# Ledger of designs, part 4: designed miniproteins, single chains, continued (4)

Each design is a single chain, and the fold is of that chain. pLDDT is the mean over its residues in the fold that is shown.

## One batch from the design tools (miniprotein)

Design m12106
Fold by ESMFold2-Fast:
Parts: C-alpha cells; structure tokens; sequence
Structure m12106 (fold): chain A 72 residues (1-72)
C-alpha cells in the first residue's frame, strides 16, 4: 500500500497529532489543541488530498463541544 515514507508513515503522524489534540482538550488547553488540529488537517490535505482525516475530525468535534460547554 502506497504510504511508506522515510520515517513515520503519514497516517501515523496524523494520528499522533489528533491524539495530542485530544489530550490537550482533556487538560483544558483549547488553544494548543486547536493548533494541533489545524496541523493535522494541513497534513491530511497535503498527503491524502482530503480535507481532514477521521482522527483529526474526532478531535475537532471534541474541540467544538468543549467551546459550546464553556458558554453554558
């Protein structure tokens, strides 16, 4: 399958960025989590030609829910 690059596979990098964003969200570090989500989306666009990847999308949904709860 077409995703063997020198170093970590691109999908693994996207997953690591998404996991780091989710960890930051659990710690209440919303601004830092948003930066990791944006980076994950950029990598997904450049490598996969997709607007986002599933792990990054999940982190972005969690960020949105966290912001909504902050207004309640």
Amino acid sequence: MEAIAAGKPSKEVIEELAEKAKELLKEGKFEEAEEYIKLGKEVAKKVLGKETAEPVLEAEIELGLAYMKSWL
Scores: mean pLDDT 72

Design m12107
Fold by ESMFold2-Fast:
Structure m12107 (fold): chain A 81 residues (1-81)
Amino acid sequence: DELKEFGAKRGREVGKEVAELLVKQGVPEETAQGAIDGYEEVGRRFPEVKASGKVSSEEFHQNGLELVERAMREKGAAAAA
């Protein structure tokens, strides 16, 4: 769906800015690139979560942070292997 693709694209843009800031703070580039994937997925899911009305803004924010952290951890582990 176009809305999911639009959300994913916006998530990638945010993730790229976050990744650049993380690299400047000393986070390994490979791990920081996981933020791009994490924010892309958060953006892709946001339209459906918002439309459902069953998840609070705080709950979605917390789940989103966990998803981004997981994506960063997976990228870092893959690069270290």
Scores: mean pLDDT 74

Design m12108
Fold by ESMFold2-Fast:
Parts: C-alpha cells; structure tokens; sequence
Structure m12108 (fold): chain A 74 residues (1-74)
C-alpha cells in the first residue's frame, strides 16, 4: 500500500517517526509531502494521524492530510 501525506507541519519529523514503525517498508519526503510504503495501511494511517496531531493538527486536519492508494505489483 502507498500512503501520501500532505500538509504536515514538520515533514522531517514525520518521516523520522514513521521510519521507527515496524510496518513501514520505506518513507520518502519532499518539500511538500511524505510518501509511505507499507503492508499494514490501517496501522500506518493511525501512526501518521497520531504524529500529525502531536505536531499541532486537529484529528480532522490529520485525516484530510492522508491519502491511501493501493499499489498492485502483480
């Protein structure tokens, strides 16, 4: 699964915290967004939401910042 996060207050901190999660395969950040590759999208979404809320976003803002796309490799 691919998860795209836009509008995070601190993209570097978001990337760093996500890399600590055992269900995250890779994280790439740009100046505008963080892209997460994971096999457990529900746990990744929950972790991203918690990280964003800790950075000062409301729960609704955190939810709106997250876009989940299914990546099919076969």
Amino acid sequence: KLIKVTGAPDLIETETELLKQPFVDSVTSTSKEVVVVTTEPEEAEAAIKEILVKQGLTEEQAENAITVTEVKTL
Scores: mean pLDDT 72

Design m12109
Fold by ESMFold2-Fast:
Structure m12109 (fold): chain A 70 residues (1-70)
Amino acid sequence: SKVEKSIIKLFEKLAKQWKERYPVTEENRKLAEESAKELVERYGKMFNLSDEEIEKIKEKVLKILDEIFA
């Protein structure tokens, strides 16, 4: 729960900063999504989250990225 909230807030901040620095293209959006998935998995494994929890966080992070990049 606390780790999940921290990860989500981190990606909200990073996505907003990314959008300010780089043009929102399909290529950059795809790269942001791929990077986010990799980081969520790495961070989740580091904090001993289950594979199910990691997948749920990935889904939430991707929704947030879609919203910010819209």
Scores: mean pLDDT 79

Design m12110
Fold by ESMFold2-Fast:
Structure m12110 (fold): chain A 72 residues (1-72)
Amino acid sequence: SEEARKKHRELLRKYALPDELINLTPEEAIKKLQEMLERIEKLFAERGVEPDEQTRENIEKLKKLIEELKKL
């Protein structure tokens, strides 16, 4: 629906993601977001440090965004 497309666009912009993701299917956008999440988690694991509170909150928001996109 048009409403779902608008919500998809607003969610992507809220997380400062590139506008090209707006033109992807929800499945393709989810895949790219999951790859981004994996890269963030790997970066902290490789550095041997735990993310700070703000970074943990951002990771949680990203996981919630992926779940919201799966419902569209």
Scores: mean pLDDT 70

Design m12111
Fold by ESMFold2-Fast:
Structure m12111 (fold): chain A 56 residues (1-56)
Amino acid sequence: MLDKEGADEAAERAGAYGVATGDGAAGSQGMLKAQEEGASPESAARAKEAALRGRR
């Protein structure tokens, strides 16, 4: 499902951006926007965990 995969990708980018910049508010707002675009809460949380583990 392209819409869901796009939303999950957006959530992962928001999570990675929040981790990279140290801006928790930006990361949280990005996750909320991704959920409004169709990402599930579980997918958003999983994307955040993946971003934290894959950060370089």
Scores: mean pLDDT 59

Design m12112
Fold by ESMFold2-Fast:
Structure m12112 (fold): chain A 63 residues (1-63)
Amino acid sequence: EFDREVELALALIGAAIAKLAYERGDKNAPKDMAEWYERAASLATGEERKEFQELADKYKKLA
């Protein structure tokens, strides 16, 4: 069983992979980034949750 911190790290890795796809012109990558940052926000607490939610909202608008 993964703890919450490991799940958060995996979500951020997913976001990083999606960001690389976006930089290569993948028009679907902003949607994927939004989903991964939303996952990260659900796993984070306090200020980190706010930061990840803001990133998720940013990329949702871009998708």
Scores: mean pLDDT 81

Design m12113
Fold by ESMFold2-Fast:
Parts: C-alpha cells; sequence; structure tokens
Structure m12113 (fold): chain A 99 residues (1-99)
C-alpha cells in the first residue's frame, strides 16, 4: 500500500516537471494541481512536513499562473487568474489545519 502511494508520487513529480518546463499560465496551473495531489499523498503517508512543503510549492505555481494570466489583459485571463488566487487561499487554509 505505502509503495503504491510512493509510485503515484513519482508519476505526479514527472508530470509536474514536464508541465513547469512548458512555462505557460495553464501549464503552471496544471503543475500546481499535481503538487497539491502530491501533498495529499504525503498526508496519507503520514509525512505532514512533506505535505506542507508541497502545498507551499503548489501555492508558488498558482501565483505564477495568476500573474501570467493577468499579463494576457483579457477577461478570460482575469477569470483564470481569479481561479488560481482562490486555489492559493484554499491551500493556505489547508496548511493552517495541518499545523
Amino acid sequence: MRSELEREIEKLEEERRKLESQGTADSFFQAGVKLSRIADLYEKLGDIDKSIEYLKKAIDLFQKSAAEYRKQGTLDGDIQAGVSEVAVAVLRLVIEKLK
């Protein structure tokens, strides 16, 4: 069971690295989602310190995504930036509950 969660984390890390290398607003958002999933898996493994570490990394990527979407200067870009900003707020609440 533990080794299955560890294999899932390895796959998500590979997907996350590939998405970050694309350097787009959407790829940063998708990478943040992958990091949030890794954090959930570390919580299930009982590694709260690693969970918090990955949640903080996800927040950084959602902030990068929001900034890139806002640079587009479009209504759709502003809406997508808002979605990323909500994700940041939710993950900050999750970190506070894990402490």
Scores: mean pLDDT 88

Design m12114
Fold by ESMFold2-Fast:
Structure m12114 (fold): chain A 90 residues (1-90)
Amino acid sequence: KEKEKEQEEKLEETIKLLKEAEKDLSILGEALISAKVFAEESEKAEDVRRLLEAAKEMGRAFAEKDPELAEKVKALIAELEKKLKELEEK
């Protein structure tokens, strides 16, 4: 239960980085890498789903402002969808 709380806090920090990267492109690379690493190490489908929703929100925001950056976020979304499918397949 304690470990689950730590994982939840890490997820929230990762989502926060993605949201901050929408306003500050200097951290975009770091935020995308952090999200990818979190997803690769995650064993919980619910956590990956929440991260995927945050990435989709970021992709929509970038599509309105910068379509080229939206394509980079789309790549992250594809990786998150793949990981989610792997976790849902038993």
Scores: mean pLDDT 78

Design m12115
Fold by ESMFold2-Fast:
Structure m12115 (fold): chain A 70 residues (1-70)
Amino acid sequence: MEPLFRSTLPTPEELAAATQARLAGSDAKIHLEGRGPISEETRKRAEAAGIVVTGGPDEDVLRLIEALRA
């Protein structure tokens, strides 16, 4: 099962919940539903961070990845 956070800028609470679930070994993932194109490089980085993305802009995705690493 996949708990989905369908936002480009999830709240800190949503981000913390998704991070905790991933640490617990669940299939929980953050779904980032964007508009417009996204580069393959940014998409791969998002996937490595446990984020499923459907669109850009790249900048919003990169900000989310950075927040997850912090």
Scores: mean pLDDT 62

Design m12116
Fold by ESMFold2-Fast:
Structure m12116 (fold): chain A 84 residues (1-84)
Amino acid sequence: SAKEKVLELLKEIKELSKQLKPDVQEQILALVKEIEEALEKGDIKEAKSLIISLKSLVEINAKDQPELQKKLLKLLDEIEKILD
């Protein structure tokens, strides 16, 4: 299902976030948890909004790791496409 694909991509994001600074990892994990909760409630509009917030967080806070930033943004773009 679309939900299962999004949850798998969020799992990849959580794994990659382990390579970021601890404060950035904590912020990403907090937003991922909120996205997972929105999806569980069926609140697709809220999930989409939180994905946009997570993209902004990654763009700002992962600039010092450009290859990792690129991988995270690609996964987030894939989630946005699924949720459309």
Scores: mean pLDDT 89

Design m12117
Fold by ESMFold2-Fast:
Structure m12117 (fold): chain A 78 residues (1-78)
Amino acid sequence: SEKEKVEELRLWLLELKAEALGGEFDKEKKEFIPKKPIDYSDPRVQKIREIELLFAKGFVDGEPPEEIRRRVEELVNA
């Protein structure tokens, strides 16, 4: 369902945060667990925040989950 695809995107975003920021993604709790304090001056942190905003905007605009994923993948690979 569309709700399931949206949940997959949310979980994927948490995975991206774990990979970029050096933490863990807990699938059962659906949480990002930082292993060190987050450095908000780090460009990687800023990129993750841009991804979060892009995801939120796509949801507000009613974009299909697959289109939101495509836009996030473009930003991740830039």
Scores: mean pLDDT 76

Design m12118
Fold by ESMFold2-Fast:
Structure m12118 (fold): chain A 68 residues (1-68)
Amino acid sequence: SMADEAVAAIKAGDLKKAAQLVAEMLRRGDTSDVAYIASLLAHKIPQKARELFQAVIDRDAEALLSLV
């Protein structure tokens, strides 16, 4: 699934791929896994965690992509 691919990308350090997958999930309105995946991504970019969670709350895929 897209969520599983995003988690795998985060664990591999491919944050750009992870952000692209999360952004696509946001565009599709799939919110069930997005918060969890965003928390994992925030752990890798803690200095941008606030902006990342704000982009998820706002459903702003472009803002999320700008962070990685």
Scores: mean pLDDT 84

Design m12119
Fold by ESMFold2-Fast:
Structure m12119 (fold): chain A 86 residues (1-86)
Amino acid sequence: MKEEIKKAVEEVLKRADDIAARGTPEQQAEARTVKRSAELAGDSAIKLIDEGKEEVGKTLGKNAIDYARSRLDRLEARVEAERAAA
């Protein structure tokens, strides 16, 4: 379970970096914000699980990862749209 959260966070971080490599400086800043937010939320979720608050930690982790993925989906769509317009 903690490994699942770590893997999901690593996936989000990698995807954010990949999107940032193709984006404008503004989009790179947005990707960095998503990356940092996911990292902090993942750390908080793992800490809650380690403290015995497994249900709360799982819910926080899942919601944060789902939200980060949604934000990256929107950012990626904007990067692709700008590339198509160029």
Scores: mean pLDDT 82

Design m12120
Fold by ESMFold2-Fast:
Structure m12120 (fold): chain A 85 residues (1-85)
Amino acid sequence: MTDEEVIEELRRALTGSKEEAVEFIKKYFVPIKFLDFQTPVSVAMYYPYIKDAIQQFLDAVEEVEGKEMKEKLRQLFIEAGIPLE
């Protein structure tokens, strides 16, 4: 899937509920191991391997939609249990 297609899905999710936005993140970035945010060990174990992919996507969002959308998406990742700094 192209970054532009993912950004269009993000726009739709952001016009809905917070739950819809979290579901968007889980759909595109969270393998089964990351769905268990109640287990900090599973997140910590796999986060270093997907951090680069998340960062690349955030950078693509900034290029297409601007810094405000990147910041909103970064906060959604944090709220979904992915510790971005």
Scores: mean pLDDT 57

Design m12121
Fold by ESMFold2-Fast:
Structure m12121 (fold): chain A 77 residues (1-77)
Amino acid sequence: MDMIEELKELVTRSVDGQIAKAEELAKQGKLDEAIALLDGLIAQLREAKAARPELSAVLDEQIARVQALRDAILAAK
C-alpha cells in the first residue's frame, strides 16, 4: 500500500473541505472571515510541508490553489 498516495488523497480532501467553507463564507458576504480561514489553511499547509517534505509537491500544489482562491476573493471584495 502506497502510504504517500493515501496521504496525498487525505490532504486534497481536507483542502477541498476548507475551500468549500471559504466559498460559502464569501457567498454570505463574510469576506474577511473567508480570507482569514484561507490564511490559516496556508499556514497549516506550510507547517505540514516542513514536517513531511515527501509531501512537498502536493502541498505546494494545494497552497497555490488556496492562494488563488484567496486572491480571487480579495479582488472581488
Scores: mean pLDDT 83

Design m12122
Fold by ESMFold2-Fast:
Structure m12122 (fold): chain A 97 residues (1-97)
Amino acid sequence: MFTFEATVIDVEIAEDGKTARLTLSVPDARALAEALRPGSRVTITKKDGTKAEVEVLEVRYLGNGILELTVRALSDESIEALKSLKPGDEVTLEVEV
């Protein structure tokens, strides 16, 4: 398991209500991009302890420490957690390997 700290830049919930596109500022963005692949499972934890368990569908490194993730929520609780994310939120990403 790898752990990365990130700051949320943007969150877009898709029309299916189950997938989201996350734009994140990550100090170790290249390392995170190399650790992630389609099918990777990630737990996103907010500072308040709220957790979203997601499956990565697509990963794109945009440069300058910015990473774009397309993710699928693994539960209704996880989609509500993703919907609660706002620009400026500090999150921890735990990547399962």
Scores: mean pLDDT 84

Design m12123
Fold by ESMFold2-Fast:
Structure m12123 (fold): chain A 68 residues (1-68)
Amino acid sequence: MSREEVEKEILRLILQGSRYAAQGRREEARALLDRARELVEEAHKEGLISESEKESVLNYIDALEAQT
């Protein structure tokens, strides 16, 4: 998967997870945010994103999960 494809998929998962959280669909929101974390970790492992980019995205996902 290219960097662009991974970034689009992570963004899609975060946006949909945020929407489900806003709707009170906590389990569905959590599943999507967990999948976004997995993709962030894999993208970093593959060298597609930096450690700083990984930490920034994971911190954002953590903040969203804390509101869910």
Scores: mean pLDDT 82

Design m12124
Fold by ESMFold2-Fast:
Structure m12124 (fold): chain A 100 residues (1-100)
Amino acid sequence: DAARVQEIQQIIEDFIKTAAELMIKEFKSDKSLQEAEDEIRAFIDFEKDRLGLKEPLTRRQLAILLDAMGRRFELAGYKETSAYARERALELDPDVEPVE
């Protein structure tokens, strides 16, 4: 379904933009929004490959990906950005298991 693929892609793009803004605010970073977005895109690609997720993603697969991003942000010290990612994962699938 092309409409579902577009919806999933839009959720990913909205996530990247919001997470980039949160990362910059949380550390008061001199990074541009573009640099933060590019870093998040690279992490998404890495986590997709690590988790074996293939496009087009289901809503459940997107939830798993966003929770994995939450763990990555936590490990990098982005506590508020991590919480945002995990909240978005739960909104997509309440049954998603937290990535440890």
Scores: mean pLDDT 82

Design m12125
Fold by ESMFold2-Fast:
Structure m12125 (fold): chain A 97 residues (1-97)
Amino acid sequence: MSAEEIRKKAEEIAKEAAEEAAKLLETTDMSPEEVARYAKEKVEKEVKELEGVASVKADAEVRQISEDKAEITVGALIAAKDGSVVSAVYKVVAKIK
């Protein structure tokens, strides 16, 4: 994969992880910290499996933005085997239980 293809696929993975994290936060009794850890681990695992990825550093954050809403940010910093570095970030808003 090219660095640009890795970036696009990582963005798709971050989006899926963020949307799943939002559903977990809305539909389960998982804490914001547990949901963030879940999203981070999912992104790290799936991005690492992409062709041409040398290393990945994933991060996820859940931040309360109002009384009933939280912003979930999921990101990855990726080193490609060709020496390129790319990043992907996705944000969603979830309802707080």
Scores: mean pLDDT 85

Design m12126
Fold by ESMFold2-Fast:
Parts: sequence; C-alpha cells; structure tokens
Structure m12126 (fold): chain A 55 residues (1-55)
Amino acid sequence: MSLEEVMREAFERALAVLPRDEALKLIQDVYKEAVDKGLTPEEFLALAEERIAAA
C-alpha cells in the first residue's frame, strides 16, 4: 500500500469523527512525524488511527 493511499484512508477516517479543519491538521501532524521518523505506510496508518481515537 502506498503512502498516498494510507494518507487518503486516514483523512477519510478522520473526517468521519472530526471537522474538516481538525482532520486536516491531524493528518498534517501525523505526516510530519512519519517523515521525520521514516515510518512505513502501515505505521503511518496505525499512528493516524491512534491519534484519531485520542481526539
């Protein structure tokens, strides 16, 4: 699965429970952390799901 595909999936999941602006901010923050740490697409999705659940 590509990073682009997991970003889209994570954003759609965030939009189900958060306003659009908060969902976008959450995905941007997760993306920055994933790039900084060299996370895989699967690790990115897991981190995004964890942060959506915590929001």
Scores: mean pLDDT 81

Design m12127
Fold by ESMFold2-Fast:
Order: structure tokens, then sequence, then C-alpha cells
Structure m12127 (fold): chain A 75 residues (1-75)
């Protein structure tokens, strides 16, 4: 799915950022909620990730996380 592709792209980019282990775990949590059909929880977790990325000044990655949240909210 497009959501799964966006999550993998975000994970690939974020894995190159030192100290991003907890944020990578949050991507895996979003994917697990999505696979379980828990779209509301997946969207909430994606927004939390986006906010954490913004706090780290990773604005481009935050934008991608918000896009994932918006797509999940439409399901």
Amino acid sequence: SEIEKKLEELKKRLSKVPGSESLLEKIDEIRKYYEQGKYEEAAETARELAEQLEALSLHDLAKKAYEIAEKLEKL
C-alpha cells in the first residue's frame, strides 16, 4: 500500500540519523496498528512521531509523518 511505502521510506531516511532508535520503534508501532486495522491509533502515533521530528528540527521527515497520519485518518 502507499502508506506502507511511505513508512518504509521514512524508516530508511530516519535510520541514517544518529540516536533515532526510539523514533524508528515508533514507525514500527504505526505499521503494527495499521496491519491490525487500528487506523485511529496508527494516525495518532504518526502525529506523535511528526511532533517529535519537528522538535528535533527534522522538518522534511516531520512533513512525511504528517502525510502518513492524514492518509490513515481517511481510512
Scores: mean pLDDT 87

Design m12128
Fold by ESMFold2-Fast:
Structure m12128 (fold): chain A 95 residues (1-95)
Amino acid sequence: SSSFVQQLTDILGDMLLKLSQSSDAREAAQITIDGLSRVIDLLRQNNADPSLIQRVEDQRNKIQSLLDNNASDAELRKASEDGVNTLLDVVESLS
């Protein structure tokens, strides 16, 4: 629905704005986890494809694992970028 796509776009926009204002790799990773979690909830509420939900969950879990294991700033930034790209792919698949 248009409201579903709008909510997805709003989550992505909020996440991108927060990322643009962050200079800390760990904060960027947490912002990305929070955004991905909001998208997972939205996808579930709208009965999205389980494989699409799993893809977003896998990326969120990967970023969480990197945070928990004190990964480098470079690894955290790359995982955050991969998280944004996952959401862009989700938006494209639903458009």
Scores: mean pLDDT 88

Design m12129
Fold by ESMFold2-Fast:
Structure m12129 (fold): chain A 100 residues (1-100)
Amino acid sequence: MSLEEKLDELVTKFLKAMIDNNREEAKKYLREIYELLKQMIENGEYDKAIATAETLASTVVKPEQIEEARKLIDELRANKNDPQKTLEILDKLYELILES
């Protein structure tokens, strides 16, 4: 299975766990997605990593957190050629989604 195929499968499983209100499974898949996104960013595969981060950000439901998630996604797009900043922003987004 390619990294892209594995990522798509994990995102599908994460979204299903969220719909099923299975928080432990959702957190497990979110952690696996996050680790894979870090690897993709380190390898320069920004476009796929950012697109996946956008999908994950869409799961945030609190109005104040929705605005923050949008800002973090905009920062990811602006800094996609800076791996260090991209990883820092991704960490913040991961924490935000866990708190949702």
Scores: mean pLDDT 79

Design m12130
Fold by ESMFold2-Fast:
Structure m12130 (fold): chain A 73 residues (1-73)
Amino acid sequence: SEAAALEAARYYSKGLEKFAAGDYEGAAKYYEEAIKAAGDGQPLGVLENLAKAYEKLGDTERAAALRAQVAAA
């Protein structure tokens, strides 16, 4: 829906801002909210940026799983 897409975009923008500030935990939280809001219409770029946030947090296993998911999509 249009409302869900706008909500997802707002969360994604907040996530990008947090990532740029070095707040990788906050970035991951907002990227996860963007994914939830977008549902099945989520852009692959959000998943890729979530993987980068997990890598910065030292969670290489979750990052690798997300990258594999993006590659398979």
Scores: mean pLDDT 82

Design m12131
Fold by ESMFold2-Fast:
Structure m12131 (fold): chain A 75 residues (1-75)
Amino acid sequence: GPAEEEAEKKVEEGLQQEDAQIAALEERIRQLEAEYQRNPSAELREEIARLRDLLATMKEHKEALRKKALEELLK
């Protein structure tokens, strides 16, 4: 209903910083992958893997924040 829609919008607005951080990390990974295609190295492969793991963790954290914020707004 309208209350749920307003809560979802508020949560999305509150997660703009997390969305920006995720987007920045995704862009960094894309840049490193492009570099890896031109000049492959074990160090660069490991860095890409590390950042991909961090990206997954950040996405999970954002989802947890979304769920918690919705629960708090709908109480």
Scores: mean pLDDT 84

Design m12132
Fold by ESMFold2-Fast:
Structure m12132 (fold): chain A 79 residues (1-79)
Amino acid sequence: SLAALRAEVQARVGRLGQAYADAFRNRDVAAMQAVIDALRALRDEVAARLGDSPEARALRAQLDRTIQAMQEDLAALQA
């Protein structure tokens, strides 16, 4: 169901967010990049599984904002 998929995505985002926080705390650039790559893969999976609905677009937009913020954090750390 859509509700089950949404719950699955939220759980995966939560786990990836925790992994990112741990990597950021340790200044582990490779681990931070791995989380960003995993979020990009999740975004592509959401697009493939949900198609082009308003709910899918909103979820992808939220994932894109999270990815961009993490990329900016990583770039700042490497500056």
Scores: mean pLDDT 84

Design m12133
Fold by ESMFold2-Fast:
Structure m12133 (fold): chain A 100 residues (1-100)
Amino acid sequence: MAEENQKVLILALIEMEKRKVKQEYLDGLLRQLGAEILRLEEPDRTGPTSAADKEAYIKKARELYAQAKANIDEFLAASSPEQIARAEEMVKEILEHEKE
């Protein structure tokens, strides 16, 4: 489950760049991916996440995304149809909010 959420967020980032969406939406998803990485690496961490920790995990999110982009065909081939569909739906919902 946890690994699936991380993968769906990376797939959503790939779809957003493919559609050339505004950087603001990409930054939003990178922040979400960073929070997911923090949750997976420090599951026993308690208390509020500091601004410095958020920035550090956003940097990790960007690095993880860059690695996925470097091997995009392999990453997509390893993705389930359900994961791809969830990512596409997430991007469509974000873009629909932009239109309204």
Scores: mean pLDDT 77

Design m12134
Fold by ESMFold2-Fast:
Parts: sequence; C-alpha cells; structure tokens
Structure m12134 (fold): chain A 90 residues (1-90)
Amino acid sequence: SAADQMKAAVQRAFEQMKADFPHVSSLIDAGEAKLLAAIDAGASLDELNEILNETYKELSKKLSTQEQLRLGVHILSLSGELYVIERQAK
C-alpha cells in the first residue's frame, strides 16, 4: 500500500538522519514516531510535510549551521519521496 511505502521511506530517511546526527537521536526518534502515527491515521501529504517542518525546527535548535544544511537535504529528499509515492498511489 501507499501507506506502507511511505512508512518504509520515513524509516529509511530517519535511520540515515540518526547516523548523521547521533547526538540528537532521541529527538529524531520522536519525529519518526509522530510521522509513522500520522501515516497510520491517514494524514494528508500537507499534514506530513507540516510534521517534517516541525521536526526540522526542533532539531535545528540543537544543530550547527552546517548540520542544519545537511538536515535540510534529508528532509527535502524525504518530502520528495513521499510526494512521488502519493502520486503513484492515485
């Protein structure tokens, strides 16, 4: 299902984020759990992107400027993957 593909994409992206930013792993885990719960609840792509933006803002408070740029790439890549999954499921 599209939901299963989205959950797999979230899990892969957040695993990569934890590898890049192990010092904020607990906050990354919290963001992952929120996204997975939202997908299970049937959240829209806009709602998922809002959760991703909230996760970015919370993590950015604990990261350097260079780490924030790398985090932005992770978030944008995942957002794009979720968009493709939604379009293919329609």
Scores: mean pLDDT 89

Design m12135
Fold by ESMFold2-Fast:
Structure m12135 (fold): chain A 81 residues (1-81)
Amino acid sequence: PLSEAEREVLEHEIDLALHLMAASVARLAGDEEAARAHYEKAIEEAEKAIEAAKKIEDKELSERYQKIAEEARERLEELLA
């Protein structure tokens, strides 16, 4: 079983994945407004996952979420251009 802190990481990772998937679907449909909203939510969830990973001192997980947040920010910037 997962600890409470590990569960917190997992909950934010699931929300992150769902918003990234929704953003991709919205982009394919040409719905820029929905894609933007989902990327913004994905970035928020990635930041929460980073903080949760830091609490359990998992450097590899926090670095992974930092990269995912960076990629989501790049995609959001493309939509704002």
Scores: mean pLDDT 86

Design m12136
Fold by ESMFold2-Fast:
Structure m12136 (fold): chain A 73 residues (1-73)
Amino acid sequence: MARITALEIEGDRASVLVDVEAPTPEEAAQLAIKAAREHLEKLGYKVIEVLDVRVAETAPGRYRVAVDLKIEK
């Protein structure tokens, strides 16, 4: 499960904070990127590039992932 907890859009950049339940940090990153992309696409943005992904384990099997993306409208 992935839940977006914060979204900041500034020009051609989006910063998305996602809470994720996953067995590994790698899977958490993939789920967070997917959730961020889908959310931005629903808002009418095109995701051009993933700029940065930062993963922090908050509890066993629970992660907070910060995803920075380049976007276009």
Scores: mean pLDDT 87

Design m12137
Fold by ESMFold2-Fast:
Structure m12137 (fold): chain A 79 residues (1-79)
Amino acid sequence: SEIDKLIKEFEEKMDRIVEILTKAVKEGRPLSPEEQAELNKLLAEMQKIIKKLQELMDQSTVNALLEKAEARIQAVVDA
């Protein structure tokens, strides 16, 4: 229950990061100062969620979640 809640919060933050990056890439522009501030805040919040997940589950599962997140961001940048 708590783990599922944390993973959902993590995924929602990832979806928002992907949305911000995808819009900037499609418009052929850099991130605005407001978008960059939101991105930095989302990343900091995700780091806190990961720290909580590390207390509740094994490191290999946490690493898989991080690798999936990194791949999602990289796919947008490479597009």
Scores: mean pLDDT 84

Design m12138
Fold by ESMFold2-Fast:
Parts: sequence; C-alpha cells; structure tokens
Structure m12138 (fold): chain A 68 residues (1-68)
Amino acid sequence: SELEELLEELERLVRESRDPRQRVAAAEMKKLIEEKGEEVDLELARKALEAIRSGDFAAASRYMRELK
C-alpha cells in the first residue's frame, strides 16, 4: 500500500541518511503517520517526505504541522 511504501522510505532515511537533521525529521514524520494510521492525508505525507528527502526542512515542518 502507499502507506506502507511511505513508512518504508522514512525507515530507510532514519537508518541510512548521514544528515542528522534528515534522520530526525524522518523519525518525526514516521511517528506522525503511525499515530494517524488510515486517517493520515497521504498526499500531504508524500509532500512532507519529498521535502525531507530534498533537505527542505522548512517545507517539511509546514507539511508535518498540517498533518497534526
């Protein structure tokens, strides 16, 4: 599922990223998705993941706030 794919990508970032900011952001995002489960906005979650991957932590923070 798309939710499972998002969680796998976030877990990969937590384990493999050499940027500690990216690891922290990915861990926070993974926790938010796990807390929301099926209620999570998958489109917004995808945008947050792409922001984390690109190092745009300002955008990632805004998207994660919207996910609350």
Scores: mean pLDDT 84

Design m12139
Fold by ESMFold2-Fast:
Structure m12139 (fold): chain A 94 residues (1-94)
Amino acid sequence: SSSKSVSGSYKAGEQLTLTLTLPNNITVNVILTVTKAGKYEITVTASLTEDGTVEVTVEIKSENGQESKVTLHAGQVSSDPSKYIAGVELAEPL
């Protein structure tokens, strides 16, 4: 697996792109859309599964200590099969 963390102050509607590299030169572009302005620590982890899918986990910690976690599958780009893409709306941490 591969992971990246980013922290900062974000505006509503802001998009972040995190690129992760997996074995065999596989790249995963994770596009995060901030729905609520705030200070967040965001950790993105990408893993290649045994069935050949790419799993992406996004963990969010807000300034007030609320945490949320979402796991989804990234889609393979047909024109470039070494590339995967996942889009996530950063829902409010509860």
Scores: mean pLDDT 79

Design m12140
Fold by ESMFold2-Fast:
Structure m12140 (fold): chain A 66 residues (1-66)
Amino acid sequence: LPRPSDAYIEGVLYLIQAVVAEKAGDYDTAIEYYRKALEYFRQSPDATDEEIAAIEERIKELEKKK
């Protein structure tokens, strides 16, 4: 099994940072990191449509909290 694409790895790293910010109640920072994760996942052949849709839905949920 080959290593995931660099774009996928970057997306995962931003996703982790988004979750950390969300748990801290920093919704603006969390939304920014989720959007960065989306940019990288959309560039990656390793990201699924389901993963992308889940992050898009999370961003919408967080936008409603502010």
Scores: mean pLDDT 81

Design m12141
Fold by ESMFold2-Fast:
Structure m12141 (fold): chain A 66 residues (1-66)
Amino acid sequence: MIEFEVDVLGVPVRFTIDGTEVTYEILGPATPEQVEAAKELAKQVEERVKGLKRQQELLKKLQELL
């Protein structure tokens, strides 16, 4: 398990990576825009972790060949 804090658009956000799961916790008052930015960042990190698996190449080829 890896925990780290990042400043996302001026709000501190804690990210937790446990295996392939990525979760986030907003540590202060945040605007809807800051919440969406934190969600998108967590999603990008999660997709990147999953994308490094063999499954990524299969999915990518299927989408490009359709």
Scores: mean pLDDT 74

